Designed miniproteins, single chains. Designs and how they scored, part 57

Each design is a single chain, and the fold is of that chain. pLDDT is the mean over its residues in the fold that is shown.

## One batch from the design tools (miniprotein)

Design m1969
Fold by ESMFold2-Fast:
Structure m1969 (fold): chain A 105 residues (1-105)
Amino acid sequence: SSELEKEKERLEELMKTNDNKILNLATKKGLELSKEKDLAKREAIDQKVLALLGPVAELELKGAKVHGVELSEDMRLSVTMSGVTPEQVAKLRAEAPELEVTVVE
C-alpha cells in the first residue's frame, strides 16, 4: 500500500528534525567525536529508530494520529499519539519495549 510508504516518509521527516538534536545533545554532553564517528553514530541511531517506528506507522494506517516524535537526552525514543485503543498500546509496547508511548485524547 502506498499509504504505508507515505506514513514511513512522514515519520522519517520527523526523525530528520531529531537528527540535528541528537548531534547537538552529543556535543552538549561533551562527546568529542570526530565527524565520521558522529555520522556513524547517527546512522546506527536512525536504523534503531526506524525499526521502532514501523509498528507506529501500522497504527497510523489504522486511524491513529502521531502528534510528535522525540529523542531524549538519554537517547530514548518517545512518541505521542491519539486514536489508539489500550489493546493497541499494549501490543505496541510488547513489540517495541524500548519505545516510550504517550497517549493523548
Scores: mean pLDDT 64

Design m1970
Fold by ESMFold2-Fast:
Structure m1970 (fold): chain A 64 residues (1-64)
Amino acid sequence: MKLETIDLSGLSPEEAVERVRELVEKKGLYGVPIGAFSPEQQEAVDLARQEAERVRKEILERKK
């Protein structure tokens, strides 16, 4: 099991978003490494991470 990098180079932006979301839900943000991927996919991953963080905060705030 490797948590240092995730290879997203073969994925579409939509697939990258889904993979990041799954990892955030299962391991939290600590389980989502910064991977070696193309600039275009890095942009998509950054957006996915921001969205996942926003959703996670919203869930935690709703529990209050």
Scores: mean pLDDT 59

Design m1971
Fold by ESMFold2-Fast:
Structure m1971 (fold): chain A 74 residues (1-74)
Amino acid sequence: MDELFEKVRKLYKEGKISKEEYFDILTIIALEDIINDPNATPEQKENARSTLDQIKKENPKAYELYEKLKKEIE
């Protein structure tokens, strides 16, 4: 998690992503964390999935960049 946040922050500092993309990716990371948390309630997971779907529709490029960065860490 922390490594992914630092990679995204570095891209923003280097001017490789916009401020909007930066915040969207940080939000995606937080939402995915809730979705994958076994201690999160079903309601929390549903809300996180719904919000994530909205971000995917409004800014698909941010989600694609998130997936690429996550693959590099895995």
Scores: mean pLDDT 80

Design m1972
Fold by ESMFold2-Fast:
Parts: sequence; C-alpha cells; structure tokens
Structure m1972 (fold): chain A 59 residues (1-59)
Amino acid sequence: TEVPSRATLERLSRLDRRELYEILRTSKDPALVAAAYALLRTGGDVDAAYALLTTHGPP
C-alpha cells in the first residue's frame, strides 16, 4: 500500500534482477517490495515504475 519515493526507485534500479527478486521475496518493507515489483515489471524503467505505482497502486 505504501508508494516508494522516486529516490528509492532510482537506488533499486541499480541492482541486478536477482537482487530485485530477493527483495520482492524476503523484504518486510512494503515500499521496497512495491519498488522491486514495479522495476521488475517495467524492465528497470524508473519513470514507468513510478507511474505504475502512483496510478494503479502497489501490488
């Protein structure tokens, strides 16, 4: 339910896909989970990920 900041998306976009999957699977922080999900779904496009999270909400 928590929307991550653009800065969080920028930071996570520098991680490998495997690292993003680990965050999605193991993180207890809903903002990090939402950011990882959006980045995986958008192929690491921060602008598209941010739009996804702010328009349709987090997973």
Scores: mean pLDDT 76

Design m1973
Fold by ESMFold2-Fast:
Structure m1973 (fold): chain A 72 residues (1-72)
Amino acid sequence: MEKLEEVLENLKKYLGVTDEQIEELREAFENGDYEKFIEIVVEIYKKANPDISDEELERIKKALEAVFKELK
C-alpha cells in the first residue's frame, strides 16, 4: 500500500494527474485489475508526451507489471 501511495503521488506531481484519475488508479489496484491500472498510466504518459514511442510505452508496461507482482 505505501509503495502505491508513493507512485500515485509522483504521478500527480510529475504529470499533473487529477485526483479523479488517482482514485481510478487506486480502485483498479484494489480490484486486482492491474491491466486497467497499467492502461490508465500509459494513457497519462501518452497525453503528457504525444511523441513518446510505442517502445517506451511497452517498457513502462513491463516495469509496472513487475512492480505489481512484487506488491501482491
Scores: mean pLDDT 74

Design m1974
Fold by ESMFold2-Fast:
Structure m1974 (fold): chain A 89 residues (1-89)
Amino acid sequence: MEAKEKILKVLEEFRERLRKLNAPDEAISAVDEAIEKVKQAKTIDEIREVFLELARKLNEIARKYNDPELLRLVQEAAVKIADIIAEAK
């Protein structure tokens, strides 16, 4: 599924950016779990559910650490993933 490969690339790029910014280990672990779940997903709806859970966790972590860069990166990743999901249909 082309959408799945594109979403995995977005998540992997996001993970690398988090590491470069020394984001909390909690945030990196959440992304790693989401990447593994996306790899196992069979449908675009399953991928959407994985991302919604990831976004929820990352928003909570960003607020906990008061990290505006993390919040911005989460929003950028969310837009890219939403566009990929919309194109997949």
Scores: mean pLDDT 80

Design m1975
Fold by ESMFold2-Fast:
Structure m1975 (fold): chain A 76 residues (1-76)
Amino acid sequence: EAELKALEEQMRAYLDGLVAGDRETFNELARRAAEELRKSKELQDVADVVERMVEDPRASARKFAELVAQYVANKL
């Protein structure tokens, strides 16, 4: 449950960055999100995708959404 709350916070930060159109803020939030996700072994794959979103957002965006959906489904 703590991991689910952390994931929700990361998703909100990600969406806020996209809505604002501030790519620099989004990249900073994505970096911090990846560091937090790295603390949980269950979320290592999500952390890897978030890190790659800063470097290659097009390739990583779909994979990130898929991993988030799978994680939520498995926890709920």
Scores: mean pLDDT 62

Design m1976
Fold by ESMFold2-Fast:
Structure m1976 (fold): chain A 68 residues (1-68)
Amino acid sequence: MSPAEILEDWYKQVKPNLSEEQQKKLEELVKQIIELLETEDMKSQETQNKLGKLFSEINEILEENEKK
């Protein structure tokens, strides 16, 4: 599967365990990651830094869900 397909499949798996607000936030982050994977050069340091930031934000959402 492409990286975008892997992310969409993962999102579908976690989505049912999230609130509507968390789902919306996560959907926007997943869209941004997919856009970077499709449009940017993956060997670029800038692209890798942007991906790291987006994954960090996803982890924050997942951590908030755990603390409920």
Scores: mean pLDDT 74

Design m1977
Fold by ESMFold2-Fast:
Structure m1977 (fold): chain A 60 residues (1-60)
Amino acid sequence: MKKKLEVELTAVSETEVHVKIFVNGEEVFDGVLSRDEALELINKIKEEYEIDELNITINV
């Protein structure tokens, strides 16, 4: 079965974003990170879970 990664990004400041990450509808992360940290985490989760589909929602 295909694994889906869903990411919700909400701007908190000029350098920080609130990140929520879901894998197949299960929340695996909820926290505030820098933009670079958020991208690093998303890439790490994508590799770890062998993600087939990526959906990113930006609420800025």
Scores: mean pLDDT 80

Design m1978
Fold by ESMFold2-Fast:
Structure m1978 (fold): chain A 66 residues (1-66)
Amino acid sequence: SLAELQRLAEETARLLGELLKQKAEAEGWKVLDVRVERLDDTTFRALVTTDKGVLEAEVSVEDLLA
């Protein structure tokens, strides 16, 4: 169902946020914030704010079906 795909997309965005956080910390960057934003009904974006800049990754339902 669409609702299940939306939940999977949000969970995937959260996982990407955690991976970006781990990568930033491995590089010696200070992680200030980790968040997931809903951009629309099918798209989520993970943002990791660091002292060196913002890392982001976007995930959509279409990406999960590719």
Scores: mean pLDDT 85

Design m1979
Fold by ESMFold2-Fast:
Structure m1979 (fold): chain A 89 residues (1-89)
Amino acid sequence: SVMEEMRRLIREIDEVIRRLDEQIAKETDPQIVADLEREKAALEAVKREIEEMIRRGEEPSPMQLVVFKMQLIGGEAGIIAAERARKAR
């Protein structure tokens, strides 16, 4: 169901937020920390929007689902970029 897909998205977002927190804790570059914190804030906003939709019994449009997935990809990309930058040091 769409509601099960939305709950799965929340679980995926929570996992990426957890990984972002781990990267933030390991990072010494203040610009990278700021970038990771912005990605985390964006994912927290998406999570709140999805939770509100579930509360209202609303289904996201196909475009909204794409936007939510793109924010999730952005968070994952930020983690990969931070890991690569740290290994290059």
Scores: mean pLDDT 86

Design m1980
Fold by ESMFold2-Fast:
Structure m1980 (fold): chain A 75 residues (1-75)
Amino acid sequence: SKMEEEKKLKEKYLEILLRYSSSPLPSEETMKELLELPVEDILKLMEETVNNYENESGLTEEEKEVIKEVKEMLK
């Protein structure tokens, strides 16, 4: 169902962000707000995260892992 797909997408995105719980990842309050956003807005945030990180040459190891996993979710 659409609700199950939206929930899985949001849960996977949050799992990735929480797994690499080093800045500049969102605060707990921001993560709660993410779950309340429409899936279309979550997809935009994911695309923006990938685009911003891919255009940076000075990425940390955690940032590289975030972009890799988020990029896989956007396929």
Scores: mean pLDDT 70

Design m1981
Fold by ESMFold2-Fast:
Parts: structure tokens; C-alpha cells; sequence
Structure m1981 (fold): chain A 66 residues (1-66)
């Protein structure tokens, strides 16, 4: 499981992705050192679906609790 620090960093990357309109490829590369491939796939799918930052952060928090 990612550490609390890795989760916080992932949340910051997600916010930056919305602020700077990053591509799904850039988002994936930035998350690679912090999250598993399955967690990255879930985040990227939600990002592509146009979910809000808060919705994706909540999704990630739920995934990290399992």
C-alpha cells in the first residue's frame, strides 16, 4: 500500500493535472512511482470520464483502504 506521504503526493499531482490540463499519459507517468498499475488505471479512467478532483481523490482513498 502507498504511504500517507505517497497518497498526499498523488493528490497534489491530481490537482496539478486539473490546473494544467495534463494529458492522461502525463498523469500516468507522474503517478507511476507512487501507485500500482491497477490504482493508476482506476485514476486515469475517472480522469478520462471527467470526474471532479474531489471524486477521484475519494476513489483513490477508497482503493487505498482495501
Amino acid sequence: RPSVQQQVQAFKILQESYDNKLSTEELRERLKPLLSDDEIDAVVEAYKAGKSVEEIQNLLSQLLQS
Scores: mean pLDDT 77

Design m1982
Fold by ESMFold2-Fast:
Structure m1982 (fold): chain A 86 residues (1-86)
Amino acid sequence: MNPMSEEAGKAALEAFKATLEGGGDATGATAAAISAIGAGVSASLGFREGAEVSMRSAVESALSGGGGEKAAKAAREAGEAALKSM
């Protein structure tokens, strides 16, 4: 497996967990995790614009799901880690 994608996946799982711990629902947590994984995949393909869009979507999904600032921060850090690993 690609180590960059694995790190992005791990951070996406942390965004999922943070959203639930912050009081978000499972739908919001899943959306945040999927978007964070999308950022990792886009970064692995060298598609920076796609990775940035997916990172923003992960942050927005975490906030909309009720996870608060902690979940939004975890989602953003997942996307930034993917971008830095390019």
Scores: mean pLDDT 68

Design m1983
Fold by ESMFold2-Fast:
Structure m1983 (fold): chain A 119 residues (1-119)
Amino acid sequence: SIMFQRLQQLIAQFRALTAQFRATGDAAVGEEGIRVAERALAMIKEMLDILKMTKSDPSEYEQLRQLVDQLRDEIGRAIDAAERSTSPRAQEVARRLRSLDRAVTDLGREIDAEIAKAK
């Protein structure tokens, strides 16, 4: 699916920005990463809605779940980078990333519920 490819590209872009943020401590890079992660989150929500509407196989939900896990792992690494800084701007980045982590975790649970319904 083209949407799976686009989501993989967004996660790869977020991973690259997270690596740069970890290396530089630049809060502006962290903020750019948040914008990319927010786009990835929106795409996951749209994809989940499409999978529900199309009576998709459990394997498609499992593929989406793997991408959600990858995004969550990268958010965790970005939080660690933000928390290494004592700057107020980096602390705000950490707070926003923690909010995104909760939202991504909630989507993961929703996907798990859809997988369970197919069993």
Scores: mean pLDDT 89

Design m1984
Fold by ESMFold2-Fast:
Structure m1984 (fold): chain A 60 residues (1-60)
Amino acid sequence: MRYEVTVELEGASEEERERLSRELQERLNAAPDIAAMFAEAQAFLDANPRVTRVEIRAVR
């Protein structure tokens, strides 16, 4: 399954939003199972407290 990720941030530039969306998307798609995916998402949110919304779409 492939995930597409979009993040929203307070005061973000388009480049910052695209970079963070791509980073989380890559990490979630590299996760071997759902537990690893949740761990990656939690670590990402802990590292990026300015993130206000994350949209994850399964495309398969």
Scores: mean pLDDT 78

Design m1985
Fold by ESMFold2-Fast:
Structure m1985 (fold): chain A 76 residues (1-76)
Amino acid sequence: MTEKERELLRYILEKLKNGEFPSEEEVRQRAKELGLTDEEIDRLVEAVRNIKKAAEKYGPEKVVEDLAESLGLELP
């Protein structure tokens, strides 16, 4: 995972921690601003869809904790 992908994923996890889910359009816009390729953006949007589904099933707190630990991300 690139540093730019990690930066955007930290932003997504921060929103999830606050009980908010970013839209696919918001994620795509931020990814473009960070200079990600279309392929990287598509992978990230798919990851966000999967995170949203997992958060709906297991709760956002649990999903944020598990993802931060597995990816070695610093939580905001």
Scores: mean pLDDT 74

Design m1986
Fold by ESMFold2-Fast:
Structure m1986 (fold): chain A 88 residues (1-88)
Amino acid sequence: SMEEELLKAFEEAFDEFKKAAEEELAKENPDPEVLKLYLEGTEQALKEIEKLKEVIKDPELLKKLEEMEKRVEELKERLEKKLEELEK
């Protein structure tokens, strides 16, 4: 379905984004400027999820989207925590 295709495209894009962000987070000395760009990316991803919630009407797909939202929020929190640690 169109809704499944939209969610799948978002999931694939986020998986690539998360992998890159996690590689930066795993460095001994992560670059704060790069981490800030990833943080901005998580904020944009959350805005896209809000838009998808408005168009997706299938309850099962909405549940998957809410699970995706939690994954993005978790990455955002990890990025915020690391940035706070680096600014101390």
Scores: mean pLDDT 86

Design m1987
Fold by ESMFold2-Fast:
Structure m1987 (fold): chain A 100 residues (1-100)
Amino acid sequence: IVDEELNKKVEEAAEEGVRRAAEEAARRVGEELGLSEEDVELAARFATALSLIEAQMYANELAKEVSEEEAVEKATKYAVELAPGLAEAAARVMARLRKS
């Protein structure tokens, strides 16, 4: 119950920023690799989902030592910084699969 409330707060705080960062990175790398808009969107969605899961896990660990507000803030920042790299990796995987 407590973990569900924290996870919801992290998702609400991080979702827009993470999605935006993932979409920008996926689009940039996807254009360089010649991916379709559909594949770019798919890569961005995967990166967003993974970044939010990582944020929720990080927030739960932080909440053991810091306030809930601080845990949400730090986890949100972490996820937004993580998302571009995950989106780039996903886009590169999609490009390899399409050429196979």
Scores: mean pLDDT 84

Design m1988
Fold by ESMFold2-Fast:
Structure m1988 (fold): chain A 79 residues (1-79)
Amino acid sequence: VEVEIEIEAETEETAAVMAIGLAVLSRIYGSLVDLRVEGTRVYAVFRFPDESTARKFAKEVEEMAKKLGVKVKVRIIKD
């Protein structure tokens, strides 16, 4: 199961903070496949063994984005 994350921030500084947060989460979850920063946009892909873990992670990412006032799109992909 994969989780795709797309973040659009108001500033490049906020995007950098989100990228750092996702990098920290990757050390905790150990399943980062891809992480890209393009100006105010951040793209990340994580891989998980099951949907329950993926959904919990997605909720944590959405909460982090809400606290920082950024727009986030999270997609859970099977296979």
Scores: mean pLDDT 79

Design m1989
Fold by ESMFold2-Fast:
Structure m1989 (fold): chain A 74 residues (1-74)
Amino acid sequence: PLLVTTTVTPGQEDAAAQAAARKIAEVVGAPVPEDVRARIRELVRAFHAGDGSALPAVLEVAGRLVVLNLRPAA
């Protein structure tokens, strides 16, 4: 599987979700569908709220499996 890690800065959750989707699109070579983008936003918001239980998350984009992990900003 392709591994994508994105840093989450407090107050920039939507930007972090967009960065994650952009990285996934780049490594897969295909646009990320809206349902997957919605899932990424859900994961980023949960992580910011202190819930990382769904991470690392397995996502399917263009028939490929992507493992998404999130890290706090330093």
Scores: mean pLDDT 82

Design m1990
Fold by ESMFold2-Fast:
Structure m1990 (fold): chain A 63 residues (1-63)
Amino acid sequence: SYEKTVQVGSATVTAKATLESATVEVTGETPEDKEDAKKMAELAKLEAERQQAQLQEQARLEA
């Protein structure tokens, strides 16, 4: 599994990837931090999806 947490001002972006899903969660209380976190979340989602694909490929190769 894959998990990465990044702080953007007061906001937090957490990306997780498993064999079953790739998810990104964003928290933040200011509009500015939320906008910056949203941009980081797009990049984090792409990375989480990439990590999920690698986990699925790894599982196939080790089967």
Scores: mean pLDDT 76

Design m1991
Fold by ESMFold2-Fast:
Structure m1991 (fold): chain A 90 residues (1-90)
Amino acid sequence: SLEEIKEKVKEVVDEANELIDKYLEGKISAEELREGLEKLISTIENEEIKELFSKFAREALKALEANDLKGLAKLWGEFLEEVEKILLKL
């Protein structure tokens, strides 16, 4: 159902934020962050959302490595808006 898809997306979003926070705190490596995000992406069944999350993860990792927190915030906002558009069309 749409509700189940929304709940799964929220769960993945929350876990991605936790991984990013751990990386920023120096608790995990960039490789561990990449692997964790890839694992989360693999749990998404909707292919459009999966592709958007993959794109976000690639660009977010680049922004984090460059210490571009404003770029990260913009990427995150754009990702959430595109996800909502897809969910609205389902």
Scores: mean pLDDT 81

Design m1992
Fold by ESMFold2-Fast:
Parts: sequence; structure tokens; C-alpha cells
Structure m1992 (fold): chain A 91 residues (1-91)
Amino acid sequence: SLKDQVKSLLSQGAEEAEKAGSPLLAKIVKKAQKDAIEHIDKGDLEGAIFALEVYLSLARMAGWVEGNPEAEKAAVEGIEKSIQLLKQKIG
């Protein structure tokens, strides 16, 4: 399902960010996952995209502040892939 794919992408991003040494970026991605799934459960795919775009900005900022490009890449790619998947579903 769309929900399972989004959940999987963000879980992977969080795990990879944590393994790269950023518990903060992992936490941001986990919050992104929770918020996005809550919107998907309401049938609000546009709200899910908006929430993910906000968390994408936070992830980029946190990655820049921490200076951890590997963790930033993991978090950003997880969120961006989730946004792209949701946009494809809307049309």
C-alpha cells in the first residue's frame, strides 16, 4: 500500500541517519513519518506532502548545523522519495 511504502522509506531513512551518527536527523525523520502517516490515514495526501516538505527543510538545516553529509543524505532522500511517491499518487 501507499502507506506501507511511505512508512518503509522513512523508516529506512531514519535507520541510515542514526547509523551515520545523527540521532537528531533520525528523530526528525521519525517525526516526519508519524505526521505523514496521520495525514494519509485522514485521506489528506496534500497535507502529508506539506508536512514532509516542512521536515525536509528541518532535515537540511540540521544536517548543515551538524556537518554530517552522510546522515543528511539518508534523511533527505527518505523524505524526498516519500514526497515523490505521494505526488505520483495525487497525479
Scores: mean pLDDT 90

Design m1993
Fold by ESMFold2-Fast:
Structure m1993 (fold): chain A 71 residues (1-71)
Amino acid sequence: GPAEAREHLEKALEAVRAGDYETAERHMVMAVILAPDNEELRAELNKAGRALRAGDREAAIRHIERALEVL
C-alpha cells in the first residue's frame, strides 16, 4: 500500500545519494507495484528512471521527491 511504497521511495532516495542507481531503480519498481493505480507516481518514477540512466542525480532526486508528494 501507500505506506510501503513510501518506504521504498525513501530507500530509493538513500540509494541515489549513495550512487547506487541499481538499488534505487529496484526500490522505484517496488513503489509502482505497491501503488499501481497512481498514474502521477508512475510518470514521476519513469522520469526518475530516465534521469538515473542519463547519470543525472539531481533530476532523479527531484522526480523521486515528487513521487513521494503524490502518494
Scores: mean pLDDT 90

Design m1994
Fold by ESMFold2-Fast:
Structure m1994 (fold): chain A 61 residues (1-61)
Amino acid sequence: MPTEEEARAALRVGQGLAGEEDAPPSAAGPRAIRLGAQVLSLDSGAPLEEALRAVTAAARA
């Protein structure tokens, strides 16, 4: 499970999941929060290392 690919997947998903309109409140709630956290960290200008840590934690479940 390469974290680089996971981070890129989170980015593309986050661009859609950044808005609550993208995901249903029931089904995608926990998943959207997880991915949104990674995207928010990246978008906030946080270093990629921290974003990768968050993505790794999300992938770990």
Scores: mean pLDDT 53

Design m1995
Fold by ESMFold2-Fast:
Structure m1995 (fold): chain A 69 residues (1-69)
Amino acid sequence: TKEEIQDYLDFLKTYADGGDVEKTAERLKKRIEEGKKEYEQNPEALQQKVRDNIKKINERIKKMAEEMK
């Protein structure tokens, strides 16, 4: 979702600025969990689309985090 993408971008920006990436990563995980919880309350069709989007975002986050080590 938009919030998950924004948290991902915040993570990248914080890392690029040499800031505290642990707190940013923790916020990102919390947002993903909150989004997942809300989506579980929606109709099954919407839940399926959201799970696919979350998977794509998570893959991008992992790839970028690895490259920024």
Scores: mean pLDDT 64

Design m1996
Fold by ESMFold2-Fast:
Structure m1996 (fold): chain A 68 residues (1-68)
Amino acid sequence: SAAAREALREALLREAERRATLLIAQGDVQGAIDVLEEAVRRAEALGLHDLAAELRRSIENIRKTYGL
């Protein structure tokens, strides 16, 4: 259902952002990017293409912020 798909999207986004934020706070910027790239692959495998695009923008923003 659309509601179940949205709930899955939201849960995956929140988990990826939580893990990435923790890694950045620990000084592991590359680890944060790796976690988000894993989340992109999972989102694509599940057909959540809008979530994959959002996660790619997050990766781009982190790379720009940290000069990667």
Scores: mean pLDDT 89

Design m1997
Fold by ESMFold2-Fast:
Structure m1997 (fold): chain A 80 residues (1-80)
Amino acid sequence: DPLEEARRLAEEGIQKIKEGKFDEGLKLVTEGVRLYMDAGALDEAARLARESIETAKKMGKEDVFERLEREVTRLYIERG
């Protein structure tokens, strides 16, 4: 189930970001957003993107949240 896989990636990705494992977390979150978009779950994709960006921003990682914003914007242009 693509939605279950997207949810798994979302939960793991957010957790990795909270743990300071930003590169791994970014990879997991962007894949989760992509899978939600591919499944037509646009509200879930938007929520995951916002939560991830807000989490990185609260941790004071400007480069990380800017990378997230760029990757999410790219996915919306290409897939949404």
Scores: mean pLDDT 80

Design m1998
Fold by ESMFold2-Fast:
Structure m1998 (fold): chain A 65 residues (1-65)
Amino acid sequence: SMELVEEIMRITGLSREEAEEVVEAAKEGRADEVLTRLYLEGKLTPEQAGEVARLLREKGLLEEP
């Protein structure tokens, strides 16, 4: 959702395009892959990646173990 994209941008400072990529990847079960890449690119701290993962679980996008 647009609201979820905006929340990710607020937590992380990522661009809208990068936040939309995270949401789309989460819908495909690839959130960890994209978050790891952004971390390795220096665009996310571990704390920010953890907060995004928590938000995605809250929204039902990471409920699959």
Scores: mean pLDDT 81

Design m1999
Fold by ESMFold2-Fast:
Structure m1999 (fold): chain A 78 residues (1-78)
Amino acid sequence: MEEIKEKALEEAKDLPEAAQRVFRVALNTALEKYKAGASVEDIKKILDAAAEQARVLSGEETGEKVKEIADKFVKEVS
């Protein structure tokens, strides 16, 4: 899990700082909930919300990129 999280953060490193902060917080929350027994669907909802926040803060392209990285993360943890 930690290695998958680090990969996701590395892919997001060139995004605006505000989007990176939102995504990092969401990944940490998703990972904690996953360890507590949350479903893959619950994790996806957390990360989708982060992608929407990134879109609002940093624009559509940034939101789409966060969404792509988040979808990869969800597939890796499944």
Scores: mean pLDDT 83

Design m2000
Fold by ESMFold2-Fast:
Structure m2000 (fold): chain A 64 residues (1-64)
Amino acid sequence: PVKRLSPLELIRLVNEILDNSKTEEEMKKLLKEVKEKHGLAGGGVVKTAQGEYLVNLRQPAPPP
């Protein structure tokens, strides 16, 4: 079943994806699959050991 994640669960999951990803392309692919499987909405900033990632679902880049 599709489960919605809390911000803490999302951070944990993104950390796991980054640990298992060797390239940025693989990371984006895994994030897309996670988004679809867990019904994640866009518009969140996720901070991981490898940096901050803005999780956007068809959202334009934030203005400067």
Scores: mean pLDDT 54

Design m2001
Fold by ESMFold2-Fast:
Structure m2001 (fold): chain A 85 residues (1-85)
Amino acid sequence: MRREELEKIFKEMEEAIKNKDYETFYNLIQRAEELMETEEDIELFHERLKEIAKKYFPKSKQETVLKRIDAYKERLLKELEERRK
């Protein structure tokens, strides 16, 4: 069920970016973050964000966006470890 809800959010994120609705896109990222409980959830989210970045962002901005996505994954993994303590 949680994975199905995450997949639904990923589809909504892609639609938001497609429509250039950046506010909704960032709000959906926050919603997805609240549903992430495992390393697998974080990895799936990271892969989906990279796919969206490569598909919808211009090449001139992709390097910066991908670097931010990688940094975001590292932050989420650290927060997950802190919660396990």
Scores: mean pLDDT 78

Design m2002
Fold by ESMFold2-Fast:
Structure m2002 (fold): chain A 99 residues (1-99)
Amino acid sequence: SLQDRLRQLDRDIDRAERDGDYRTTARLLQQRGTVYRLLGDYEQARRSYQRSYDIYYNVLHDYQSASSSLHGLSRTYRRLGDNDLSDYYLRQAQQLESL
């Protein structure tokens, strides 16, 4: 179930954070954002995607993976009805993909 996947992701994220594994943490946070979005928990999806983006962009300087997290934010804001923020994050993702 999505709830079982969420519990597994929370355990894996906790371990990656304790190990200082920023890449695994960012990847799992992005996956958790997708699970929350599928569950309709858009606020938790937004927080998970934002944190994933922050690690990819500011810590790892992995702009391709950061772009993927911005696509998650764009989709989440679209589901929240915030079309302006959805379009903003989509444009930011496309700019990173152009590098």
Scores: mean pLDDT 92

Design m2003
Fold by ESMFold2-Fast:
Structure m2003 (fold): chain A 66 residues (1-66)
Amino acid sequence: SPTETLLISVEANIRRLLKENPDISVEELTKIALEMAELMKKALGQELTEEEREKIREMVEEIYAE
């Protein structure tokens, strides 16, 4: 699904960002993840849904806690 593709892409990018910037806050990482997802959806002529925003926030928290 388009949502699964979006989430996979965002996850790969935030894992890379955290590895390269280990001192980044969860708040800043979440902001970057949401902005990235919004830009990706805009490129498809779509808007990021609140459900997708919640999934991204949960994903960032899980990755940051690793």
Scores: mean pLDDT 85

Design m2004
Fold by ESMFold2-Fast:
Structure m2004 (fold): chain A 88 residues (1-88)
Amino acid sequence: SLEELVKEWKENALNIPAPEDAPEVTDEDIKLLESKLSEEEKRELLAEQARKVGERKGKPEVGEKAAELLLEGKVEEAEELMAKAGEE
């Protein structure tokens, strides 16, 4: 689910020390995803987070590819790709 994907990205972000200006998945971000946003709007927000997480992990192409998969509705494929980015 989108909520589980957001949680996974939050956990993966904690494995890498990020600067204060790095994008963080907060309780406010989770509430925003749980709000009355359309499915397409939720995918776009997750796509932006995927791009930023990929950049912070030094794998911007992985983040960009995950964003494309999310926009296509291929959430599970995006989760797999982001998991590989957070492998270590």
Scores: mean pLDDT 65

